# Ledger of designs, part 91: designed miniproteins, single chains, continued (2)

Each design is a single chain, and the fold is of that chain. pLDDT is the mean over its residues in the fold that is shown.

## One batch from the design tools (miniprotein)

Design m7156
Fold by ESMFold2-Fast:
Structure m7156 (fold): chain A 85 residues (1-85)
Amino acid sequence: MLEEARELARRIVEAVRAGDLERAEELEAELARVAKEALEAGSPEAPEILLVLIDAGVEVARILGEDPAEVDRAAEALRARVRAA
């Protein structure tokens, strides 16, 4: 699951950089599904998969021109929650 999550994250970033936002949204839904399945299964990879999801979202937000300070603040709050769980 973790390698699938990493590959999906790479493809999401590539799709956004190419301007294919529809494809990026489809891939984001797949990555969210992988994260949900890992959590529901109690997978030891679940925390790392959640971090991959968060990091992909940060990169997408930066490519789309969102405020880096706001993006980093939100991402660090989410990463702290994942690390505490």
Scores: mean pLDDT 82

Design m7157
Fold by ESMFold2-Fast:
Structure m7157 (fold): chain A 68 residues (1-68)
Amino acid sequence: SAAATRALAAAIRQFSGEPVPAGAGAATVGRAARRNGMDAEGAGSLLSAVSGLPEAEARRQAAAILAT
């Protein structure tokens, strides 16, 4: 979802310092996550922690973003 993509982008900026644009789409955010060594599990855990999404939903959304 757009909200999950935005939340993951914000988390990557905050924790890695990588300059991910605020309006970045899933493909850009997925590449940034992969550059920072994140797989779907790691990105899903981070997304759950920063967004409050249930772990299973966060993992599903992170997997979709990383697959883009």
Scores: mean pLDDT 79

Design m7158
Fold by ESMFold2-Fast:
Structure m7158 (fold): chain A 82 residues (1-82)
Amino acid sequence: MSPQEEIEEKIKKAREALKKGDIKKAMEYLKEALDLIQQNPDTPKSLKEELLETAMELLRNAPKSLILEAIGMVLRAIGLLL
């Protein structure tokens, strides 16, 4: 599987986990996607933007105990677009 396909798959799985209310699983998939994008700086801007949108959706649904970690993920996603 190409790095781009793997990133797309992880974002998709994160969104599916969010729809099911599984915030911890969604966070794990987004961390994996963030790490893959950082290792592949030529990742299309559209995928970086999709990751940011998904991270913001995670933050909106995060319980109090996970809010700081969710904020960290959003900040990392913003950094990938700069």
Scores: mean pLDDT 84

Design m7159
Fold by ESMFold2-Fast:
Structure m7159 (fold): chain A 61 residues (1-61)
Amino acid sequence: MARAQEVEAEYIAAVGEHAAKHSSPDIADALTRMVQGILKSAGPLTDEEVAELEARVARLK
């Protein structure tokens, strides 16, 4: 679903940005890659999962 894809993209970007600011570049790259892999293998997110990711993105900013 389009909304789930947007939330996934925002979450990946927020994780990478947060890790880059608070950890080494290597860790940021590894985390971003792992999150992308997990989301790529997962099916569409549930409403609860979408809400949780939106809350996480807001907290990471």
Scores: mean pLDDT 71

Design m7160
Fold by ESMFold2-Fast:
Order: C-alpha cells, then structure tokens, then sequence
Structure m7160 (fold): chain A 89 residues (1-89)
C-alpha cells in the first residue's frame, strides 16, 4: 500500500469531493472555491483525520457539503460547525 503522510494531496482529494457536491447542487463557482479553501484549512488543522481511511474522509467531505447546501449558509463559521459535528459522528 502507498504510505499516507500529512500531504496536501490527501486533503485535496476530500476538497475535490466537497467541491463536486456543491457544484452539482448548483452553488456558485466562486463560492465553491471559497468554501473549498476554508475546508482545506480545517482539514490541515485536524491531525485525527490521518487515522481515518481516505474513503471515510471523502464521505465526511460529501456530508459536510450536503449539510451546507441544506442550510443555505456557506460562511466559514457554518462550515466549521458542520465539520465538527461530522467528526463527532
């Protein structure tokens, strides 16, 4: 198996998944980019994600995106709240 370290590419796969869900839901591309950047920062500052499989991390990203769409609130604060809720699940 390929060794997984604290690499930007690992975070980037989850960010791509989040962005895809937002785009499919019709969210504005500029807003998708802003949310994706904020999410990447949250991911980079959450070392416990390294204990999860890539599939589990991608599932968290997709659920975060769906909850943001449902809430209609794409602020960094709302993103942080949803992300923290998904981590406690």
Amino acid sequence: SVSRGRATDYVNEAVIALAAVLREAGVDPALVERVARAFARLMANTPRLEELSLEEVVEIAEEVARELVRAGDFSEEKLREIFEEQLEK
Scores: mean pLDDT 77

Design m7161
Fold by ESMFold2-Fast:
Structure m7161 (fold): chain A 87 residues (1-87)
Amino acid sequence: MSPEEKLKKKLDEMFENFKKLVESTLPEEEAKKLIEVMEKVVEAAKNGEDVEKVLEELIPELSPQAQQWLRYVVKEMKETEEEIKKE
């Protein structure tokens, strides 16, 4: 499997786990908003786009707690990308 395929697979796994957690813990409207933001972030990462730029555009619409959660997940995504690049 290519490094690009490994990254896409890991990003999809992270998104599915995030979606399940958010849907089980947050009110429906807040969960939908976070899922939409995360979906755009994951697509940007898969396409090699600037994830930070996407976050800057979307983060102001989120609560402070949601912003902290999203920043944590983005950090995990970057660490996963770096590990795959080392292989």
Scores: mean pLDDT 74

Design m7162
Fold by ESMFold2-Fast:
Structure m7162 (fold): chain A 70 residues (1-70)
Amino acid sequence: AGRFSDEQKERLRRFIRDLAPGLSDAQIDAIIAALETIADDAEVLRRLQALGLSEEQARAVLDEARLLQR
């Protein structure tokens, strides 16, 4: 896991809202926090699904986050 800049966090928030428009701001913030703090991709995917994403949505969010950390 890596820290995101404020710009990267806003990009992730928009990506998540477009992908899963039914999520609350609190759920989106929890997703971003999980992406910053959890190093294991399998554990991240499990956490994102628990926060309201489908398996496909969780994978898409993880892929976008890892591109921003490159």
Scores: mean pLDDT 84

Design m7163
Fold by ESMFold2-Fast:
Structure m7163 (fold): chain A 50 residues (1-50)
Amino acid sequence: KKLVKVVGDSPYKGRVFELITTTLSGLLLVKDVENGKKYLFRPDEVEEID
């Protein structure tokens, strides 16, 4: 699974999500592994982690 960490200024800063896909608008669709909820982040708001 590809993981991303939120590094931008947001209520989710420091949180880790599963990267699902990149949307047509260039936003990253991510999923919270704990509750299954999906969120959209800009590429500059997240850092990929291994």
Scores: mean pLDDT 78

Design m7164
Fold by ESMFold2-Fast:
Parts: structure tokens; sequence; C-alpha cells
Structure m7164 (fold): chain A 130 residues (1-130)
């Protein structure tokens, strides 16, 4: 139903906001390497959960073409996010502080773009329920 897809999109938005908070914690100069590793691994788990929810939305036979377009954009952004998190983990393991800082900055922007895209999808679903 539209209500079930709306609830999944709301969960994706919450997970995106949680990932942004984790990225902001990693940007804290007081954070240890072990703390940053744990935050990155948690962010990867949350991004994988987002992918699972997006695939469930796409598999709904009542989904519109407009919804599919926004979900596919969301999947592409989330895939870039997962890739960026793996680059950040590799930089952390190598002690490459400059690459780590650039990777975190890029990830923050990707997650802001993802949040914007998912909020557009939520607005589309709300209009269909009116």
Amino acid sequence: SLEERKKKVEEIIKLNEEIIALLDQMADPAASADERRALLEEAIKLNKKITELQEEILNDPSISEEEKELVRIGIELNERGIGGLRVALAALDAGDDDLLARAIGGLRQINLDTLTNNKQLLELLKKKMS
C-alpha cells in the first residue's frame, strides 16, 4: 500500500540522518582511530539497511514510474555512499589523514543529496495519499 511505502521512506530518511550524525562524529578531532573505525562500520551497516528498504519499495507491484525514478536515484547515491565509506576505512587503516578527511567530506555531501532525494519521494507519496 501507499502507507507501507511511506513508512519505509520515513525509515530511510531516519537512517540517512543517523549516518550524517555518525559522519559529524568522525569529523571531531578528538575522535580516536578506533572510534572512527567503529563509526564507519556502523555507517556501512545503516547504508546496507537503506539498500534493502529501497529494493523492497521497488518490488512493490503498485509502485509508479515517478516513484521508481526517485528510488533508483536513491540507490545510486547510496551505492556511492557505501563505496566512499570503504575508501574512508582504507584511508584510516593506512593512516592517511588527508584522504580520510576528504572521504568524510565527500560522504557528508552524498548523504545530504540522498536525504534531499528521499524527502522528494516522501512528498510524492504524501500527495498521492491526499
Scores: mean pLDDT 88

Design m7165
Fold by ESMFold2-Fast:
Structure m7165 (fold): chain A 85 residues (1-85)
Amino acid sequence: ALSPAQVQAIVDAVRAYMRRTGRRTISFADFDALLDDLVAQGVISAAQARAIRRAFRTYIRDNGRADSVSFDQFVTLLQQVQRDG
């Protein structure tokens, strides 16, 4: 399971990405790169990153959206990962 500090760090990384790029959505590819950076920094484990990637792919499939999510959708996805793991 993700700790509250890990959830906050992931949320902050996505928020920083959106502020820096001016984008209102994040693609799977850009999010995948952010997760790799968080693993490299020791913020999350590789196993946690795999669980988040699986949840992201499931969320995209189930919600009919191609390859990108808004910040609010991302927070919802991350809360689901926290409840399931």
Scores: mean pLDDT 78

Design m7166
Fold by ESMFold2-Fast:
Structure m7166 (fold): chain A 75 residues (1-75)
Amino acid sequence: MREKIEEEISLAMGRMVVGVGKATKDPEGAFEFIEKNKDRFSHPAEAFYEMAELAEEFGDYELAEKARKKAEELE
């Protein structure tokens, strides 16, 4: 169960970074943080997919497309 706990924590951390980006109205900063730290996430693709949805909420369709491409590269 250790691996499952570590996976859930990594997924929660990705979601928290996206949540901070939403709260601070800085989706680009959140994207850069995930990109810089992707090696520390067990499922970085999921973090980028969440980032793409956040970018669309802010009307940044260019950032959303960039995040989706990063997610697809990691799968």
Scores: mean pLDDT 73

Design m7167
Fold by ESMFold2-Fast:
Structure m7167 (fold): chain A 69 residues (1-69)
Amino acid sequence: SLDDLRDQMVSLLQQGQRVRQRVDDAMRLDDGDQRYEQMDRYTRQGDQVGDQVNDVSNRIGDMVRMRQQ
């Protein structure tokens, strides 16, 4: 349902915000090795969240198009 897709989108946006905060935290680390390792990890997590946001957005778009027909 649209309500389920909305709830999924809200959850994904909250996950994206937490990942962004973790990248910001990693950028402040004085240890270069730890900084790069954590930035790489959270950047990959951000990419995964982005892919899921795109999937949910496409599903919402499909439902909207079906109702306009």
Scores: mean pLDDT 83

Design m7168
Fold by ESMFold2-Fast:
Structure m7168 (fold): chain A 81 residues (1-81)
Amino acid sequence: KSPQEIMQEAYSKLSEENRERFERLEDEVLAMLLRREPFEKVEEKIREMVELLKKEAGLSDEDAEKVYKHLVEEARRFLAS
C-alpha cells in the first residue's frame, strides 16, 4: 500500500476528536512551512502527527515510518517550489 493509502486508512479509524487533533497538527505544519520556520521543527511536528496515528489508530512502526518519510518529503517539496 502507498503511504497515502496507509494514512487515509489510519485517519478513518480515528475518533472524531482525534481527527480534529490530526487536522490541527496538519494546519500547524502548513503554518510553520509558510513562516519558514527551521525544518527540524517541521519534522518534529510531523512526528507528532504520526505518533497520534500509532497511538489512536494502531498504525504499525513500519507503516508509521513510511507515512513519516512521505510527509517529510512532501514538506521538503513544498519548500523547494
Scores: mean pLDDT 86

Design m7169
Fold by ESMFold2-Fast:
Structure m7169 (fold): chain A 90 residues (1-90)
Amino acid sequence: SQEERDKEILEKFLKALDGLKAYFRAQLADPSTDLDALRALLDQAFAQAQGVLEKLKDHVSEETYNEMQKALDDLKAELEALIEAREKER
């Protein structure tokens, strides 16, 4: 069914976002990390994720698409705030 397909796509997308979150949090835990390079990687990773999401638009319900978009936007905002906080500390 479309509901089962939406669920599978959503779970796969959220798992990919969990991987991004884990990666960026690990980089932020390393005091030797270049924060300018990390910002560039974040922008590139989220541009790529947005491109994947746009391709999925015709394959999922509007509700599932909006849920994926919100998860992506929320994670980007979280990671940007963490990088900004780190930049202000030293």
Scores: mean pLDDT 88

Design m7170
Fold by ESMFold2-Fast:
Structure m7170 (fold): chain A 71 residues (1-71)
Amino acid sequence: SEIEEFVSSLSEEQLKELIKLTEDFLKNREEVLKSAIAESALSPEEAEKAVEEALELAKKILEAAKKKLEE
């Protein structure tokens, strides 16, 4: 997968930084994305799906980076 290939290309220091950035994204970006989407012309269903897809991608990146760092 693209996520696993990307994560495998990183050094240990870069993996630690990616983990920090992704955790910060999940904390701040979820609120920012929800606020931005709430003010958009998207339906509630479309807005929810867009947020869910962004959060799911971020979680997959975080999981892959943490697993690689543990090896």
Scores: mean pLDDT 73

Design m7171
Fold by ESMFold2-Fast:
Structure m7171 (fold): chain A 64 residues (1-64)
Amino acid sequence: SLETLVKKVQENLDNAKKAYEAGIKMAREMLERLESEGAPQELIDRVRKTIEEFEKKKKEYEKL
């Protein structure tokens, strides 16, 4: 039924938001460790870019 499909879509969107929230948290923790250990700037920049991309994606799902 249409109602069942709508419910499944909403569940999938909620799961996607939670996945991005978890990914952001893990990436932020990784960033702090890399910065404290003096990791190469290229690696730090890549992690920061990943966090920004996850934040944007989460925001897009929140608007749905």
Scores: mean pLDDT 83

Design m7172
Fold by ESMFold2-Fast:
Structure m7172 (fold): chain A 87 residues (1-87)
Amino acid sequence: MSREEILEKAKEILGEIQELLKKNYEKIAANEELKKRLEELAARIDEQIEVLNDESASLEEKEKALEEIEKLKEEIEKLVEEALALE
């Protein structure tokens, strides 16, 4: 995969995360534990974005950053499911 392809895929996944959060942020933010977990996940996403934008990072490092963003999306999806299960 090229650097451009990695960046495009990351942008797509980040867009999906943003849409999930737009729909569910109020429910997550209503619970202090879930809000804290979201803040921790957001910090990890920011770290991966820095790797993707680092010109000195290898193609392999950027591929790893994309893999981590995919995993972080799964963690956010689980967080949303937990938030929606709360009364």
Scores: mean pLDDT 83

Design m7173
Fold by ESMFold2-Fast:
Structure m7173 (fold): chain A 66 residues (1-66)
Amino acid sequence: LRVERREVELPSSEAFGAWVAELVARLEADPSIVGVEIDVEIVDGAPYAEAPTARLRATVTTVRAA
C-alpha cells in the first residue's frame, strides 16, 4: 500500500463542492485507489486590525494498492 497526502485551500463552499465532485469521480475511475480520507477545516486568514476572512482547507489522504 502507498499513502499519498495533498492539501488544498478553497475560497468558497461552491469551489469546495466542485472539488469534492471531481475527487469522487477520480476515485471511481481509478481501481488502484483503495481508500480516501478527507479532513476539512475553516481557516481564518485575516489579522486583528481587519475583519476575519474564512477559507476552507481540505487535506486528502489517498491509499493506493502497491
Scores: mean pLDDT 70

Design m7174
Fold by ESMFold2-Fast:
Structure m7174 (fold): chain A 62 residues (1-62)
Amino acid sequence: IDDILDQAGITDPQLKEQAAQQVQRLGDQMLASTDPDEIRALAEQARQIIDQARQQEQQLKQ
């Protein structure tokens, strides 16, 4: 998961930790789910969390 955050351009330790915790939590829910629609929705939420963290990282660099 750290590799995914690095590839998304998230290098700030605090943002990386916060995003990793949220994405890990969603990943655990996806693994526990048996509903393909729920898994898809959780994956979409994880993508949004990564996107938000990337936007915050960009703001910190400026």
Scores: mean pLDDT 76

Design m7175
Fold by ESMFold2-Fast:
Structure m7175 (fold): chain A 67 residues (1-67)
Amino acid sequence: SQAEIKLLEKELGVTLNDNQKTRLTNFINTRSKEAELNTPVQRNKFIKNIASTKDLNTILKLSEAVE
């Protein structure tokens, strides 16, 4: 999870605060489980995809979405 947050920071070109790290860790874990992304390779592809298609504010908004 920490390695995944560092990957997200690198792909977005940002440094996340502790609140954002916790929220986005939970988001990545929940979405990966829902989408059956069971390997680090699949999870890293998901992270790179969201970072390339969305900005940080959009990703944070998605992390607060129900369903």
Scores: mean pLDDT 78

Design m7176
Fold by ESMFold2-Fast:
Structure m7176 (fold): chain A 61 residues (1-61)
Amino acid sequence: SLEELRKALEEAIKRQKEFYIDNLKRAVKDNNQTLVDFYLAKLRQLGFSKEEIEKLLEELK
């Protein structure tokens, strides 16, 4: 059904966000600014706002 497809797409996007967040955490820990910028750009493409990114970075420091 269309509802099942919508749910599957939402779950896929959720998993993709988790993947980028996990890699962002590693990049921050490694002090790798190039990878930090890369994963922040990916999260923005997936719909994260500037405010959500700021809060996320504050939690990862």
Scores: mean pLDDT 85

Design m7177
Fold by ESMFold2-Fast:
Structure m7177 (fold): chain A 94 residues (1-94)
Amino acid sequence: SMEERKEAFRDLLYAAEEAKKLGLNQPISKEAAEKFVKAYRTLTGLKDEPKDLSKITRLDVGSMIDFIARVLGLPFEIDGKITDEKIELLKSYV
């Protein structure tokens, strides 16, 4: 539904904003990881998660956001980076 999609973008934004504050190889919090995986499943329609929730790093979040954008046809630059421009674009979908 549209509301589930909006919630997924809120969850994705939460994880992206946290990850942006971390080092590239630093794992995000459990809360952010749970939100991120839920958003991934909702936005891609995929049920399998290839990653341990305790090991999802800033680099992983960046690359997976780009993957989600590619699946959905969003106008994101595919560079693996979490930029202010991508954060603002994610906010526009909430």
Scores: mean pLDDT 81

Design m7178
Fold by ESMFold2-Fast:
Structure m7178 (fold): chain A 65 residues (1-65)
Amino acid sequence: SRFQAIARALARAALENPEAAEEMKEALDGEGIEAEIERYPNGTVRVRLRDKKTGELLAEAEVEA
């Protein structure tokens, strides 16, 4: 799905290119999508995309360093 692909791309960007991740998060915010980026000490990054109006989870992705 579109949202699953976006969540995976954002999780990868959060590991590899923090500036791109921030830009993607801002773009999603403008579209009414809340991007939650959680970074763990072991290098794991989790991303959750939610609809801002409903709170519905649209997609979730996890990447490990």
Scores: mean pLDDT 84

Design m7179
Fold by ESMFold2-Fast:
Structure m7179 (fold): chain A 63 residues (1-63)
Amino acid sequence: AEEGLRVGIAQVAVDQGDEAARRFTPMLGKQLGVSQATAERIAEEVLSLSREERQAIVEAHQA
């Protein structure tokens, strides 16, 4: 669940940008059964990563 959220946030950030990723985080967390506090922590962690690191997360999970 937490890893799925991490990948989902990274994918939204790569495709739609950081603001869209922040807006989607509460909804994705709720859908995946992750608490709001944990979802916000994961979002800040993912959004603190470089663009290349975020893309690597997405690519690793798409393969």
Scores: mean pLDDT 78

Design m7180
Fold by ESMFold2-Fast:
Structure m7180 (fold): chain A 79 residues (1-79)
Amino acid sequence: SMEESIVRARALALGGSVTYAEYVAKNNPSNAEQVKAELEATIKDAEEVKRKAEELGDENTVKRAEEIIARAKELLAQL
């Protein structure tokens, strides 16, 4: 459905945000505080996407959101 497509698109965008945060953390360590703030926001947004995907029965997007949350938390713990 259109709603499922939007939720999936949001999950893909959040995955991109984590990849970008990984890039910035590696290549510009002076931005650590900004990266931390962005990772915390990404975790919150991914948890909302996960809840919405669960309501829609979109198991694939639930799993993507969980992977995004795990990656963001792992990077945050290393900063």
Scores: mean pLDDT 87

Design m7181
Fold by ESMFold2-Fast:
Structure m7181 (fold): chain A 132 residues (1-132)
Amino acid sequence: DVERAKAAAEALKSPDPEVRLQALQEINSLPPEVRKEAGALPALREALTDPDPEVRSQAAIALGKLGEEALPDLLAMLNDPDPEVRYAAAQAIASIGPEAALTALEAVKDDPDLRVRSAVVGALGIYGVTAL
């Protein structure tokens, strides 16, 4: 419910990375509307700069479920030093829709990790879009 989402968003401020990861898993289990009503977006944006790459990856997944309003934050995450974080961001952007996936393709075309590029190309294939 909304109170559970608010409690999880507050837990993202914890100094313990395991507590922050648990909070993100909780947020990711809730419907997008509950997360929006709880005002989780600012807390999720802060989690994108977390020192723990697993926290950043889970935050990217949570933001992707909020849709286009998260697109600028997710596009910035495609420059993350951790390839797993970039992969999570690419998957999250691709899930928003074909236009977001095309924007992500331009951003990841030179990414050294084939999985990051494949995540976007695969999504475009599902949407029936031919990538250049």
Scores: mean pLDDT 77

Design m7182
Fold by ESMFold2-Fast:
Structure m7182 (fold): chain A 74 residues (1-74)
Amino acid sequence: NEQDTEKAKELEQAIEARDAETATKLAVELLKQWSDEAVVAVGKLLKERFGNSEAASPSAILKDPSALQQLLTA
């Protein structure tokens, strides 16, 4: 899906810019779509940037987005 791919790129750009609010919002939106491509892209990007932090897992982001926002501001 073109929209999901574009949001994934925006998420990557927001993480690079350290815009925690925008990055958290985009990650939640992508994960709510629950497309295989979006889930894999978000999971890979967050894992590469933040390692195996539980707050960066797809399930944790959907359950508590504020934890990801705090991780992104650290």
Scores: mean pLDDT 70

Design m7183
Fold by ESMFold2-Fast:
Structure m7183 (fold): chain A 71 residues (1-71)
Amino acid sequence: MSDATRRLLQEAAREVQDWLDANPNASDEEITKKIEEQRERIKSRTPPSLHPQVDAFSENLLKWALSQRAQ
């Protein structure tokens, strides 16, 4: 993975975490929408060969974010 792609993924994770902290009552639907917006943004800036890695990252980020609601 390129350093630029890694930086984009780290930035996206931080933005989602900051957004969740600011929106503790966000619904699962709102969380899913936020992560999908980040996924599309990253994909638009990465080559198609890296899209499976972006998809895997986004799925893991969504799973993590939803798990925070179960606590």
Scores: mean pLDDT 78

Design m7184
Fold by ESMFold2-Fast:
Formats: sequence, structure tokens, C-alpha cells
Structure m7184 (fold): chain A 77 residues (1-77)
Amino acid sequence: NEQSTKTLEAVIDNFPGLNASQRNHLKGLLKMFVEEYPEELDQETAVVQVRKIGKALELPVDKIKALVSAVEAALSG
């Protein structure tokens, strides 16, 4: 879903506390997932992917939790 991908990119670009490299890495990994599994990207799947990527980038647990909440809120509307 192109709209869900754009929504996720906007959340990542506007999320405080991420540097440009972390934002680009997170967006790149989500884009690769969407390109391979376009029909499986729903809110639940996006949350799982964001959490996994946040852990791989060694983000603090509180930042991962806040980013997950922002993704859930954005995709719920």
C-alpha cells in the first residue's frame, strides 16, 4: 500500500531523536519489506518490523516504544 509506505516514511522523518543515517536505514528496510511483501504490510506487521529494526539499530527501549506508538497512531487513521 503506497499510502501506508508514505505514512511510515513521514513518521520516521518527523520522529525526534533519530539521526539522518538511522532514518534512512529504517526507511530503506521498511521499503524492502513492502516491495517483497506488499499485501502483508498492515499496522501489526509494520509495528513488528519497526521494533526489529529499532533493536538492530540499538535504539533505547523507550525510543523504540515511542516510535512504535507513533507508527500505530499514524496507521490507525
Scores: mean pLDDT 73

Design m7185
Fold by ESMFold2-Fast:
Structure m7185 (fold): chain A 91 residues (1-91)
Amino acid sequence: SSVIDQLSQRLPPDVVSYIVNAINRARDGDIDGAINYLRRARRIAQQQGLPQPVIDSITDMIGRVMQSKNSQQAYDAIVDGVNRILQILDQ
């Protein structure tokens, strides 16, 4: 399964949808759009009571995207963050 398919099995659909939108914005070079979608994902994750390590991983992901110099770095930051979330959920 793709990384997104794995997230869809583990996280609420609205959180996954915002992360997918962030990935699409990062690919399009819209770094600010990616950050805005990740902030929405974090807000919904907090409201739905997801584990603190998952929320912290989204916060770290936002910080890494903010420090990215190009679309590829922003994309890689989000994919790395998603893989960390999956690892946390497997514990």
Scores: mean pLDDT 88

Design m7186
Fold by ESMFold2-Fast:
Order: structure tokens, then sequence, then C-alpha cells
Structure m7186 (fold): chain A 80 residues (1-80)
């Protein structure tokens, strides 16, 4: 399964379970940190991150939640 597919599946499952916006953002951050620790490249992390943000947008999460996810995820990618 590609990094993008892993990100999509994770977030779709959490949304389906009714997890809070905060839990969803925290899960995306943890996913990106875990992927970086597994040795995925910055480019692969960026693709997974963008796929994750697309899922949040497709499922109509609040704009402030998507913005927070974008800011926190980008900070992690910039550390890699």
Amino acid sequence: MSPEERARKLLEELIAQGKSPEEIVDALEKFLRDMAAEGYSKEELRRAFLAGLSVLSEHKLPLETIQRAAERGQAIIDEV
C-alpha cells in the first residue's frame, strides 16, 4: 500500500469512527512522524500529507481543522 493510500485509509477509518477533529489531526501528525522514523523520504511524506488533507476536505471537516492539520503537518515535514 502506498504512503498516500495508508494516509487516506487511516483518516477515512477515524472519520467513520466519529473521532474528534483534534484526534484526527493528532493521528495525521503521528502518522507523518512514524513514516519519517520508518525512513520514508520528504517527498513521500509530502505526498502522504497532501492525500491526508484531501480526505479531510472531501469529508467536509471544518476549515480551521484543515488549516491546523496543514500547519502542524508541514512543520513535521520541514523537520525531516
Scores: mean pLDDT 86

Design m7187
Fold by ESMFold2-Fast:
Structure m7187 (fold): chain A 100 residues (1-100)
Amino acid sequence: SSEELAKELQRELGVDEERARLTAKALEGLKAVTFASERERLRAILDILGDPNLLNIPQEDIEIARAAIDAGATSLEELAKEPELSERLKKALKLFLRFS
């Protein structure tokens, strides 16, 4: 649930309750969207993770993840395995995978 994801975001990433709750709701909102491809869904997830009002993952880290999608990453699980990503972004992607 979005409530469980919000609690895990606070626990594992140290974000405040408001940012965690809004981030979890944003991910839940993506479930209502029909994407043309899994890559477009992955890009939407990165937009949530990099949003300065949500998790505010550094833009440099988000751009590494975007480059991995452009290079052929086709799933959230595959993206989370990219060695060049920060531990913070990897943890966020693994949480999103668990709660997607």
Scores: mean pLDDT 84

Design m7188
Fold by ESMFold2-Fast:
Order: sequence, then C-alpha cells, then structure tokens
Structure m7188 (fold): chain A 72 residues (1-72)
Amino acid sequence: AEELLRKAEEAEEKARILEEARRRKLSPREIAERLGISVAEARELLALPDSVLEEAARRAREVARKLREAAA
C-alpha cells in the first residue's frame, strides 16, 4: 500500500511539473532536474503545444488516481 502511494505521489509530482512547464514557470534545467531527464529533452518538452502538455499532465494524474485506488 505504501509503495503504491509513493508511486501515486511521484505521478502527481510529474503532473504538477508538466502544468508548471505549460505555464512557463520552470526553466528547462528545473524541469530536467525534477523529471530526471536531460536538459535537451526538457527543451523539447517546452517546445510542445500546450494541448500536448495538458494531455501528458492528465495522463500522469490518471495514473496517480489509479495507484491511489489500488492502495486503498
């Protein structure tokens, strides 16, 4: 149960980072550090349309929801 909750928290953090990236509040370096990806990958992420970033954040949040349900 604790392991699933931890993974749910990680997925929620990923969704939050993607939302902040969409709002241009995070630099490529900050995104890279928080998501564990390269700075080049973070720049490509920021180049994506807002709709794509919203879909990615929505999917991450859905994963978190399912993990929380499994942990209950």
Scores: mean pLDDT 77

Design m7189
Fold by ESMFold2-Fast:
Structure m7189 (fold): chain A 93 residues (1-93)
Amino acid sequence: MLSPETAARELADVEATVAALPELLAEAREALAAGDVARAVGILLRLLGDIVSLDLLIESSTDPALRARLEALRERLEAAREEILEGMREADA
């Protein structure tokens, strides 16, 4: 579905986000502790965009090894998304 050039760029962007997850989660926690929900939402939206990109890459992939790698990246992004959403629920309480 995606061009090889676009797919490679999107994969690189997703891998960069996954590598930065500890820093992004720390930033989201600090934002929520400070009452800056908008900043936490910004981080959440970035993760959602990368999950959508991964879903497109997974559906377009015919290589089982690449598909397994993409699914592992998606699992890490979903776990990070759930952590931010939990923090947002706690902040709203």
Scores: mean pLDDT 81

Design m7190
Fold by ESMFold2-Fast:
Structure m7190 (fold): chain A 87 residues (1-87)
Amino acid sequence: SASVEEVERAVLAATFAEMQRSGWWPRTREEQEALRKRFLDRFVALARERGLPREELLAALQSALDRAKFYGWEDVAAHVEALIAEV
């Protein structure tokens, strides 16, 4: 099975490649939160595809939730809570 680090690296590389191809970079809080929500969706999808253990996936999502709450990213925090409920 893949590690959290391997899945994160793959999603980061794909996201960066898309940003390079489109020439788009987040400028507002709303755009930054939208990008983070897309990253989280892709992370969960790829983690499931690669057989990441449920406990490791939940730990990674909990870390993401804690970070979102710390930075006041309310939309990201709500999105992560929904993802945790589906795992």
Scores: mean pLDDT 86

